# Designs tried in a protein design run: designed miniproteins, single chains. Part 55

Each design is a single chain, and the fold is of that chain. pLDDT is the mean over its residues in the fold that is shown.

## One batch from the design tools (miniprotein)

Design m1896
Fold by ESMFold2-Fast:
Structure m1896 (fold): chain A 73 residues (1-73)
Amino acid sequence: MEAELEEGRKFAEEETEKVKAEYEKAKSTMDDFAARNAFTYASLKAVRKGAELGEETAKITLELNEKAREEIL
């Protein structure tokens, strides 16, 4: 149980870092509006992947991505 919860958190952290990296990449090649949309799309994709692994993983992924959105956007 604890090992599965830890794996879900690691997944959420890794996917959130990928979303941040995609935003930085988009920001260098796109206008702000397009870059923000790229972040939102990548974030939703990460949460959907988390949901396929389970409700707890989806919740953690959503919380981490919302926090990243507040810090970056």
Scores: mean pLDDT 76

Design m1897
Fold by ESMFold2-Fast:
Structure m1897 (fold): chain A 83 residues (1-83)
Amino acid sequence: MAKEEQIAFFQEQLDRMEEALEGLKEAYESLKEITEEERQLFIDGLERGLKELEALAKTAPEELQERIEELKERIEELLAELK
């Protein structure tokens, strides 16, 4: 792929991951009380996202590494609240 096309592809993946994270955060914040089962589902989703993001970081262009780290930090913050 051209470098521009490669960057665009990774940006789309990161955009989707950010939207998924925001959706999980909104769902979590909308709950008045969270069950242990619901908490575990959020944790599992966030941990999968973190693993996918770490895999993406290995192949993503250098220009996107900072954005990947920012998203990773956001996931880790929410995981810390849930654990």
Scores: mean pLDDT 78

Design m1898
Fold by ESMFold2-Fast:
Structure m1898 (fold): chain A 83 residues (1-83)
Amino acid sequence: GLKETEEMKKKIKELIPDATDLEIDIAVGVAMMLDSGVDEETARLFLESSLIIESNRYGYDLSERLSKVPKLLEAAKEVAKKL
């Protein structure tokens, strides 16, 4: 629900204070996938694909965005454990 979504966003921001709003939103989606029983490899591929699509759309540095994948995935895993 709404309360759970707000708690997930807050926890991701606490774990990664420098995360952008876009990165937080993507990580929340990944946490929900993991909570729903999606495996870590599939969730990681979704995370990478989402960052690639957004980097291409907005002209972001792809290498910089992809370097954040391990941190975002770990934050999503921590949040999923508490759902």
Scores: mean pLDDT 80

Design m1899
Fold by ESMFold2-Fast:
Structure m1899 (fold): chain A 72 residues (1-72)
Amino acid sequence: EKEKLAEELVERIVELQRKTIETKAESEEERQRALEELPKIAKETKEYLIKNTTVEELKEIEEKLEEQLKKL
């Protein structure tokens, strides 16, 4: 089920990016702008993953993201 895996993966990517923005943003204005971009990035990433990756590749990316998310 490729679409479901892509959706779950994008959710984790957005979570990682949100935590990174909250931690590393140099100003409140920069933080707000970065957060506003997340929905667009999520949509584009989901479409990219569905079109350009296999289920096996999605699982590999998910493992790497889960590890990165836990390190934050």
Scores: mean pLDDT 76

Design m1900
Fold by ESMFold2-Fast:
Structure m1900 (fold): chain A 66 residues (1-66)
Amino acid sequence: MSLTEEERKQIRDAMNQVLQASAAGDTEKVNEALAALKKILDQLVKEGKLTEEEAKAMLDSVKKAA
């Protein structure tokens, strides 16, 4: 199922915030950015725009990179 361009940008921006916080070494900001990303992904899953498997893969990828 296709995400809109705006939805994809929102996910990408949230992922970038996690990576930037990680690069800065700010553990509190990393946790906050991860919570924000999870909230966006959970909402898209509820709307049927993402599968739970896709959302988990995105979170796992960001956690592994951070």
Scores: mean pLDDT 81

Design m1901
Fold by ESMFold2-Fast:
Structure m1901 (fold): chain A 84 residues (1-84)
Amino acid sequence: MEELKKLPPSEQVDLAIEAIRKGDHDKALEIARALAQKAVDQKLPPIVVRSMLDPIIDEARKLGDYELAEQIREIRGEALEKLR
């Protein structure tokens, strides 16, 4: 079984969205943190961080899970600060 870090970022985003739709908030947070950490480790541009995490935040908001959306926004903010 492949580790999250071995999957392309687009597939990780899709898995996070699926987790939110299934109500698996812990899995969605795990994937969001993994994507953010990869971006920090690879020193990716801030726009790439947003392109990965924004769809996950948007899905949480669409489903009315504002607490999860805010937690993922915090993960995004922490990654963006580390990339300054």
Scores: mean pLDDT 82

Design m1902
Fold by ESMFold2-Fast:
Structure m1902 (fold): chain A 83 residues (1-83)
Amino acid sequence: KVPAMENPPDTTFLDLLAERFSKQPGNEHLTDPRKVTLLIVGRVIRAIGDSLDAGKEKMTLRDLAEALGLSQRTVSEIRREAK
């Protein structure tokens, strides 16, 4: 078990991802930030697994963007905004 006594370092990045993702056309029904964040995390984890199965050593920014259904530019901008 992991005793969580502090905020995750990438909270800002996750919040920005959730906001951008929920504001995409067709995602208007995703109004719960917690559910949006969980869905994003789930897609990222799946993308990492798919990347490893494909023989890649690590997931790239492009792979992350594809998993989230966002443009590589948008993900890059969000990453730049995160601390």
Scores: mean pLDDT 61

Design m1903
Fold by ESMFold2-Fast:
Structure m1903 (fold): chain A 77 residues (1-77)
Amino acid sequence: SLVRLLGTVVDENGNPVAGAVVSAGGQSAVTGPDGSYALEVPPGRYTLTVTAAGYQTYSQPIDLTRDTVLDVTLKKA
């Protein structure tokens, strides 16, 4: 079965970042106008990567054993 990773991508001022690509475990999602994203992956350890034009890449190890909420803050490049 799959587990869900949900969250919001914002900038350093707390404004939503639309069009960011969130990737983990070979799956990807693009953030909506409110910065929200959702991924479904098998349980496991992954590198969560978030990329958006004009921002530094966010990259962090993540252990997804259950449905998880993770909000991400992006920094300007």
Scores: mean pLDDT 88

Design m1904
Fold by ESMFold2-Fast:
Structure m1904 (fold): chain A 70 residues (1-70)
Amino acid sequence: MSLEEIVEIIKKSAAELGVRLSDEVARRVAELIASGTYSVQDIADELARLAGLSRRRALELATRIYEGLL
């Protein structure tokens, strides 16, 4: 899967939850996923850190992103 395909999955997942992510944040999360060594918790932590989301909202979005990668 290309980095741009991962970015599109992230943006789509965010839109489904009404979350606005900048292109920079989406790309940084995509780079973490592209590393191949990630968990749903790692995605949630990065989203909380970069987008200022609450832990609960970050985990909800991370779960949706993870499901989109399957």
Scores: mean pLDDT 83

Design m1905
Fold by ESMFold2-Fast:
Structure m1905 (fold): chain A 82 residues (1-82)
Amino acid sequence: IDPGFLPGSLLPDFEKLLEQIKELAEKGIKEITLVNAPELTDEMIKKLVEVGIEKVTFRHKYPDKDGIKKAEELGIEVISNQ
């Protein structure tokens, strides 16, 4: 029960993370590290750009190649940290 939920979406977990990222961006932080973010959607990536993030480092798990490519197309620099 809630028209805002999408089946198979990590949106609830990412929404909380996005609020934290937004607060960091307001403090002038332009790069973040995401841990275990394998299912970033186009909309989630757009929200990262909207809040002012310029660079994202992924650790452990990260989006598939399509998600990474979309982030780069929307203006986010993507780094895989080994």
Scores: mean pLDDT 63

Design m1906
Fold by ESMFold2-Fast:
Structure m1906 (fold): chain A 86 residues (1-86)
Amino acid sequence: SMEEEKKKLIEAVELLLKAIDKNNKREDVADSLLSRVDNVDEKSAEILRELAELIKKGASAEEIAEVILKDSDLKNLVLTIAEQIK
């Protein structure tokens, strides 16, 4: 269900943010996302800009997951990376 998918994504984002925060890499991750905006379509660029801003400002995993849910490829990538770092 959508509720189960969102819950799984929030858990994945929480795991990734914990790893990012442990290494003080929020700004580096946000800058990496912004470096890709010129190489993607405008819709994907908008999503990357929103994600970078949320990550830099210390937004919650729920807020970040809501933006990621707008892009299926990004959602699948996040879920895959989170599974690898469990």
Scores: mean pLDDT 82

Design m1907
Fold by ESMFold2-Fast:
Structure m1907 (fold): chain A 128 residues (1-128)
Amino acid sequence: SLDKAKKIFADILRESVEEVKPELTDRVAKVLEELADKLIEAMNTLNFEEAKKYVVEYTRELASTLSPLELAQLLEALGKILLIFEEKVGSVYPSLSAEERAILENGILIVSAIYQTVADVARERAAA
């Protein structure tokens, strides 16, 4: 049950990343893939609160290495991923149990936290 939901989440996340990758520079595409891989790993090994904290801290480290233009590209890509992910989750949602739905919703919440973390780094650099 939970393993099925985690696999669905991983598959949808990877598909959403592949859909936006062609619009990105190689460096931003690589960072996006690394963030997706870390999120999938964390959701398979940690509880929700620990996964969110771990992925947010990792996101801050990666985002700190990016230029302002690369941060803007990553933000746009993450925004598109959130929309694509919500649409793809919506298509499978009726076939899922309440517990399976909670796993996918938790995943979306962490992707949203990744977006907010990148936005925070971009704002911090603009203020400096």
Scores: mean pLDDT 87

Design m1908
Fold by ESMFold2-Fast:
Structure m1908 (fold): chain A 103 residues (1-103)
Amino acid sequence: AEAPPVNLELVLRALLEGLRLGALSPEELANYVYSMLLQAGVPEEEAERIAEEIRNSPLAEAYEKTAEILEELAENTPDPALAEMLREAAERLRKQAEAARAA
């Protein structure tokens, strides 16, 4: 099912707020990705499989995988403002991955 853009945007805004307040765990990243994938119309079984991969990843890898998924969502959205927000979020996630590897 095609999700209303406002629902995906709300989940994305919650993710960005979490990143601003502190480091997100792989489990938290997996939960946000699962919700965003469902809102984008990805089948529940596929969304859960992807979320499980992130949940079971080391912190830096979880951030990198989340960034890749947000970049794919940006390419598939017809909303240019949402696409820009997704790409900005992906860049911030990649910076968090680098910080996690340096720690």
Scores: mean pLDDT 81

Design m1909
Fold by ESMFold2-Fast:
Structure m1909 (fold): chain A 84 residues (1-84)
Amino acid sequence: ELKKKLEEAVKLLKELSKLMEDYTLSEEDIKELEKKEEEMKKKYKENDFENFLKLLAEGYRLLAKIVPPEAKEILLKIAELLEE
């Protein structure tokens, strides 16, 4: 099941990349995302993969609040897949 979820997430990330090619994030938004990245790196080093995936999903949900509506739907689907 995890393999299928990761394959679906990769497909969604490719669609997201295409939609986001001309989009620029604000400095404040980048800072918030960087904070989540640091928390994820800590959990990964601790071998806490369950909380790592949860934080990754939270990161995608945060990004979904600040991107165009088309990208928002894709990010929320990715977060949902990672939480299952």
Scores: mean pLDDT 73

Design m1910
Fold by ESMFold2-Fast:
Structure m1910 (fold): chain A 90 residues (1-90)
Amino acid sequence: SIKEKLKELVKKAKELVANLKSLEDAQKVMLVVREIAELLKEVAPEAAEKIKKLIDEVVDAFNNQAPKEELLKLTKEKAKEAIKIVEEVI
């Protein structure tokens, strides 16, 4: 089910966030959060839209070549916010 897949992705996102130390780790977090948003669009489109806005904020920071420390902090913050949104709807 979509709910079971979302729970698995949330668990994976939490693990990646807990171990976030590099820009490569940040990209892995973003990929999982993006996958969550795509699946969530089918069952909770408003929640998916909120998460896509969080992804856009992180993408904008990468495109603006923000410092590594800022990118890691922002990725962690926005990923945690996305996880909370998903857990409130599943």
Scores: mean pLDDT 88

Design m1911
Fold by ESMFold2-Fast:
Structure m1911 (fold): chain A 74 residues (1-74)
Amino acid sequence: SDQQMQHTIQASQQAYQAAYDAAQKSLDDGGSEEEALKKALEAAQKVVDQQGATLVDPEDIAKSAVKKVLEQKK
């Protein structure tokens, strides 16, 4: 169980970074918040699928990443 939890944490961190980078790029390219969220979700979902991290919620990660990017662009 500890190894599964550690894997979930690492996958969550990778999904967050991918979502953050995707959201930042979308917004830098002049995209809307909705477009940034879509790109972040696609990036997070890809990481979750590749890692087999069934306990990671890609939607929660994408929303958190978009919020953080917007906060830092103020």
Scores: mean pLDDT 85

Design m1912
Fold by ESMFold2-Fast:
Structure m1912 (fold): chain A 66 residues (1-66)
Amino acid sequence: GGLMQRLDDGIAAGKDLDELITEAAEHLQRMAVGGLEAAGLPASRAPTVEQIEKALRQVLADEAAR
């Protein structure tokens, strides 16, 4: 999907994978908070940046193991 394409594009541009994961996690967390606030829900329901980073690293590890 679009997230994986952005990671691939960033790696091709010579960005550090760790930097790309952190940038993606921060972006996803901001989107989740904004969506919750727009829906009148507490921002605390959004996953933390650290939780998103951990999930993204797990997905990449699982794909690399294939």
Scores: mean pLDDT 74

Design m1913
Fold by ESMFold2-Fast:
Structure m1913 (fold): chain A 54 residues (1-54)
Amino acid sequence: SAEIAALKAQRQELLALAEKLKDKDPKKSAVYYTSAGILDAAVSFEEALEERRR
């Protein structure tokens, strides 16, 4: 669904930002990486909701 696609796209952007920041600020890079992991959990939650509606 559109919600799941948006979350996956946002996760990819956060991972890209984490990789870009590895050289400049590894602490912020770690924060973005962690946020991407949280979005992965959000995707699973949205998929569970979508399963009820399929």
Scores: mean pLDDT 79

Design m1914
Fold by ESMFold2-Fast:
Structure m1914 (fold): chain A 74 residues (1-74)
Amino acid sequence: SKAEELMRQGDRLMAEADRLVREGRLEEALRLYREARGLYMKALELAPKQDISRAIGRILRAIGAELDVEAKLK
């Protein structure tokens, strides 16, 4: 489904952002986490009933990652 495609795109951005965090590239990581959250929110809008919880879980994970990076930025 289109929702699944958007979730997979978001998952790829989350993985790349996680790599950037490990490399200390925090501002770049934050941009990718925010982009991933946007993709997950679009996925939620298109999600059939069975995928709603998966989309919500991904949104919350992206928000948590954004907050962690923001806390590390001086």
Scores: mean pLDDT 89

Design m1915
Fold by ESMFold2-Fast:
Structure m1915 (fold): chain A 72 residues (1-72)
Amino acid sequence: SSISEQFSELNAKAQEYAKKDEAGKLLGQAYLYRAEALISTAEESKVYEAKAEEYFKKAQEALDKKKRELAE
């Protein structure tokens, strides 16, 4: 797919996840950073990729917390 198609797909995912819960909002933000990385310069892309990874980690931690709370 083109970079333009990938950018649109990532933005669509970000919007859908942002509607869910706190974990979904964090995941949505990660996809927004991934989208920005696709259209950025090489140096800017590295910064956005690092931010995307940070927010994917935060989203996973939030999901793991939610799973623990549901198991109790």
Scores: mean pLDDT 80

Design m1916
Fold by ESMFold2-Fast:
Structure m1916 (fold): chain A 74 residues (1-74)
Amino acid sequence: GSAEERARTAENAMKLALGLGLAEGGTVDRETGVLTLQMRSESAARAFAAFLEREGAAEAYEVRGTTLVVQMGG
């Protein structure tokens, strides 16, 4: 997919994580489609990563404590 498709997917994922109370904040790199989320806990980070994998939204991800970094598929 395009960089814009990846960025849109990342923005939607960020809104979902914030809306579900799993994340405190996040940023989207629009050029790379990388979503960085500040999760409320490591368990929230792992749970949301598993959700994105199940939905096919994540191409790759890394959990760094309470920080979740996701390369979005597009």
Scores: mean pLDDT 85

Design m1917
Fold by ESMFold2-Fast:
Structure m1917 (fold): chain A 77 residues (1-77)
Amino acid sequence: AAIEALEKAKEAVEAGDIEAALEYLDRAFGAAMNEFRDDPEKLAEIAALLGEAARAAKAGDIESAVRALEQAKELVE
């Protein structure tokens, strides 16, 4: 499920494991595509937040990465 992958991505970001975080973000996007395939507007919003989280994580901006992940989690909840 998208929510489970997002929680794992957050754990990886907080642990400094950026490689694992990016893999969980990819899994979260795949799950979101399946869960929200009939809601393209919501899927686009989720995709934008996941992209923001990935960019922040790669930059070492843990605070911004976690914020984007929490916002994505609210949308998939």
Scores: mean pLDDT 83

Design m1918
Fold by ESMFold2-Fast:
Structure m1918 (fold): chain A 64 residues (1-64)
Amino acid sequence: SLEEELQYNVDQLRKALEEQAKKEGLSPSEVAERFKRTLLELAERVAPINPQMAELLRKFAEEL
């Protein structure tokens, strides 16, 4: 299902963000929160043009 695929991709991204945090000397939660903020800002910008993509970006941020 789309939800199972979303969860799988979120898990993979979470691991990548943890590696990025180690490289930057930050906590995994700090890097994840920064990325979530970026996704939510992108969703807000895209919402007037593509509300379905904005919804997907918001759901992705919520699962992180």
Scores: mean pLDDT 81

Design m1919
Fold by ESMFold2-Fast:
Structure m1919 (fold): chain A 89 residues (1-89)
Amino acid sequence: SELIKSYVESGKELLAAAGKTKDKATLFKMVKQFVINTASILRQRGVKDSDVEKFLEKAEEIIKKEEDPMKAMDKIKELVEKILEEQEK
């Protein structure tokens, strides 16, 4: 879980840095790639396929509804943190 938390934080920091020079479309592409990579890490760490699928569905909905890629990333980070917290039970 610590590795995934570090990955999520690094992803957010990378997106924030890119936001100073990259266009909105490129930033959303980075968010989508982050979601795909995060799902892969969750699967490799033994998170149930059904929970990973729910994460992907909710992340896709966030990306479709949010106009700001940074706000989308923040909401996706919260989803990952919730999944990790539920796995620590």
Scores: mean pLDDT 81

Design m1920
Fold by ESMFold2-Fast:
Parts: structure tokens; C-alpha cells; sequence
Structure m1920 (fold): chain A 72 residues (1-72)
């Protein structure tokens, strides 16, 4: 139906924006990790950034799966 198509398209747009925002956050975290390593930051600091990166990557994968399901 027209209303179901509109709802789906709105959800796809929301997920595409979230995916884009998450990709930017991943890139920024990767930059922070590289800078922390370059500046010989404490191992604990680097580990916290790595843990944040893992969480963002998991969220990115989840959003990607939902997008594939809605588009397929």
C-alpha cells in the first residue's frame, strides 16, 4: 500500500542517515586511536578507544543488516 511504502521509505532514510553518521564516528575514532598511539598514550586510553570502535562497528553492522532487509 501507499502508506506502507511511505513508512518503509522514511525508515530507510532514517537508517541511511544513521549509517552515514556511524561511518563518520568510526573514521573519527580511528583518527583518535592513531593519534593516541603516535603520542604514546597509556594502554588503557587506547583500549577504551578500541572498545568504542568495536561498539560502533557492531552498530554499523546492525544498521546495515536492517537496511538490507528493508531493501530486499
Amino acid sequence: SHMEELAKNRRIAELEKRYSDLQKEVVELQKKIREAIKNNAPKETIQKLMDELVEKMRELARVHRELRALRG
Scores: mean pLDDT 89

Design m1921
Fold by ESMFold2-Fast:
Structure m1921 (fold): chain A 72 residues (1-72)
Amino acid sequence: MRELIERALEALEEGRVLEFLAEQLIKAGLMTEEQAKEALARLEEATTPELREEEEKKREEEKEELRRALEE
């Protein structure tokens, strides 16, 4: 069971796909909702400021591009 959580954690580090994978694992009956919620909560607590900053930078870049397109 813990191995499934580890897979989801690795996916989150790559691009915030943990929630998607956790949902798929729950639907397949390989992981409970409680385990998925706990894994997400642990990741939220363990996320480093540097990882958050990188995600925020990507989000800001996407917003910038959209804003520039709207201002044309």
Scores: mean pLDDT 63

Design m1922
Fold by ESMFold2-Fast:
Structure m1922 (fold): chain A 90 residues (1-90)
Amino acid sequence: SPLSEIEKELNKRFQELAAEILAADPSDPEVRRRALEEAARLFAEALAKENNFNEESYELLLEALLLAARGEDPEKVVKLFEEAKELNKK
């Protein structure tokens, strides 16, 4: 299924940030990976505050972004974004 509007926005912003980090240091995969994980944590916090996410939604968003930064379990990443969106509707 296509991503929801908020999920598309989150993914786009994360991809833009990730691309900037990778362009800065493409020769060191370990440094790039750590930088992406740090960026994911900061990005999750910023997005949660911008979109007034509750604590449960924030935790799911953080987990999703960390998995995405590591390139792991893309199906779980999408599921966590969907869960975060639903919990934030409260």
Scores: mean pLDDT 72

Design m1923
Fold by ESMFold2-Fast:
Structure m1923 (fold): chain A 92 residues (1-92)
Amino acid sequence: MEKKHKEIVEEIKEKIKKVTEEMAKLPLEEQQKLAEEFYKELEERIKKYKLSELEIEEIRQFYNQQIARSVAEKLREIGDEIDEELAARRAA
């Protein structure tokens, strides 16, 4: 059956959600690598389906929002670990 651009955009968003959920389980370094690989795959799909600039912007905003949430959570955890290391180093 013929897929409408709206359905393709929704399929891409669902895949973004899946990939960002997987990234949340990985260390920050591996999250960055996975995000870069996925971004390249996303660009190829956009070109294949000839999505409009408006549709591309919608996908990009959704992707950035999902990544920002995952990174923010990991940065908070890393900050807490650094503070604990600094406290331990002063106690030693």
Scores: mean pLDDT 71

Design m1924
Fold by ESMFold2-Fast:
Order: C-alpha cells, then sequence, then structure tokens
Structure m1924 (fold): chain A 59 residues (1-59)
C-alpha cells in the first residue's frame, strides 16, 4: 500500500529530525559548536534523502 509506505517514510523523517535535534542541542549545551553544526548538516542530508524516497513513492 502506497499510503503505508508514505506513512513509514514520514515516521522515519520525524525520527531522524527528532534524534538529530536532540543530539544537536546536547552538543550545543556542551559548548561543541562544531559538533552542533555537523549534526545539523548530517540530519538535513538524511531528511532530504528520505523526502526524495517519499516523493518517489507518491509519484
Amino acid sequence: DRQQQVQQLQQQIQQVTDDGSDRALALLDAGDWDGFRRTLEETQKQVSELQQQKQQVES
């Protein structure tokens, strides 16, 4: 079911975003600005990949 695949991808996007945000905030709180920035970049890349997969399923 296409709708189930879309829902799974949305759930994965949310999990990646939440995990990335938590890690980034922990690094920022620890004063690791470089780690904070890197974590945000990695999270955005993973989210973009999942969004592309979602778009392919919706096509």
Scores: mean pLDDT 83

Design m1925
Fold by ESMFold2-Fast:
Structure m1925 (fold): chain A 99 residues (1-99)
Amino acid sequence: MKVSDEELEREVEIALLRMAASVSRLAAKRSKNPEESKLFEEAARLFEEAVRALEEGDFEKARELRERGLKLIEEAISLDPEKKAQSEALKAASRAALA
């Protein structure tokens, strides 16, 4: 069996979302602000749910979940601008996943 280009593209999107979830969890663990930590943890859960939606072929649900996760990252940045660089990398990974 030859791997489909569409299957490969989906696998790349899933991998990028899994990376976004992992980085969000790391940011949550490293945060000294409880509200910021909660936002990063919730963003990680939304990105993991977006992976499941993609695996099920529900691209609209995956897009909505990704956008919600990105909004939580933006909110977390507003609480600690020193983490802006880390959050920008995470946002880039999440945007690339469903581009």
Scores: mean pLDDT 75

Design m1926
Fold by ESMFold2-Fast:
Structure m1926 (fold): chain A 72 residues (1-72)
Amino acid sequence: SAELEALKKKALEEIERTREYLKKILPEDLYKKVEPLFEEAKKAVEAAESVEELHAAVGKLQAKLKEILAPL
């Protein structure tokens, strides 16, 4: 669908923009911990066959980033 394809493109662009931003501001060791999460999220977004699957993929990335970037 046109909606799904447009949302996928936007999600991939936002994921890449966020990854590049974090690479610039995070310590190298912390960035290495989050980099695999972005790769998994990109694969999940590309594989999404519905808006619900796309939202789930983005939500999982956001949850994992929150866990790693919010130190106890």
Scores: mean pLDDT 84

Design m1927
Fold by ESMFold2-Fast:
Formats: structure tokens, C-alpha cells, sequence
Structure m1927 (fold): chain A 58 residues (1-58)
């Protein structure tokens, strides 16, 4: 999963460490909306939705 997180970080232009933190929060049942992910990473809501779905499938 770490290699997949690095690939996502490069593709979305975000930090691997931040993705690992967000993934951990999601695994603990903490709901992060696409809007919150958008603000955290500086992505469009559409890209944040795509990233959220990819993180959940890891």
C-alpha cells in the first residue's frame, strides 16, 4: 500500500505523509468529506472525490 500512496501523491501533487494521515483517519471511521480533502490538499472537489475513493480502495 505504501507504493500506491507514493504513486497517488505524485499523481495528485500532494505529500505522502499527509495521504498516510488521511488514510489512517478514514480507517478509524473519521469521515473526511471531499470538500475537507479539497481544502487540505488544495485540490478541486472533483479531484478530492477521486482521491478519496482511491484511498478507500487501498
Amino acid sequence: VEEKLKELADRYGVSVAELETVKRLMEQGIELSPEEISYLFGLSVKKAEELRKELLSL
Scores: mean pLDDT 78

Design m1928
Fold by ESMFold2-Fast:
Structure m1928 (fold): chain A 106 residues (1-106)
Amino acid sequence: SIERTLRLLHSKNPNLMHMVGHMEALSSFKAGQYEQAARLYEAILEHFPESYGDLEMLAEAYEKLGQYGKAAEYYHHAAYIRQSRGNYDLAEELQKKAQELEAKAK
């Protein structure tokens, strides 16, 4: 649950917080609970703002919800972090996906 993940995000073990939070968010996403998945990924990103994996999953959750503008924002952010870490090809793919979603938002 969201409440369980929020309690874990206040724990003194950041690796355990991230792992359990990610697993719960992914479980919600796979179950088609995209609103819950988005809230869980947002809670994780408050503590781990440079987690490009969680940014990419949050973008996918918003895409599934039809919130293309928000999805594009998170794909752009994930692309920026990937580029800063030398993942240029993946950053380009994420930027292209964000641009395609921005076109759908209008």
Scores: mean pLDDT 84

Design m1929
Fold by ESMFold2-Fast:
Structure m1929 (fold): chain A 104 residues (1-104)
Amino acid sequence: MEEELKRKIGEERLKKLQEEAQSNVDKAYDKALDEAIAKVPPELAEQVRKAFETARKLSDEEAAEIVAKHPAGEAVGDALATYRNEQALADKKVEEEKKKIEEL
């Protein structure tokens, strides 16, 4: 059936889109971390890196508590917001393409 071929073509396109989306998230992560480190004195750079790495793995509530308690909380908070926004945009783009395939 033609539908089977269309489905396989769609799945291959979705795979490439997922790889591209992941690459964009990785770039956003690197950019957000670099921007956060650039906003603080060199002696706080390692602390900012550790705080950002910890906060990005937590829920928004737990991440907010870490940001509030950190000496460079504004820089960490800004970086985390940038990272989460880029992740959400990537996820939305993948979801839209997935829905197109499900309509076949």
Scores: mean pLDDT 74

Design m1930
Fold by ESMFold2-Fast:
Structure m1930 (fold): chain A 81 residues (1-81)
Amino acid sequence: SKLEEAKKLYENASEEEKLKAAKLVQDSVVEVVDAKNKEEFLKGLAKKLKENSKNEKELLLAIGYIASIDEENAELLLKYY
């Protein structure tokens, strides 16, 4: 699954790649405005992560980072691609 791919990629990532993934997520979170509920927030975050990622690997690393904190939110996020 895409979630398993993202988790594995993040687990095997360097400390530098993990830090960049965390920063991408943090930067994307602050760009999500006017979300009224968790679903709207996750949909907005998915869109911003896709826009702010230079390639598929950066996007998967960001999702892997989210999964390391809250796997359920990462799974929900993947539905909003």
Scores: mean pLDDT 85

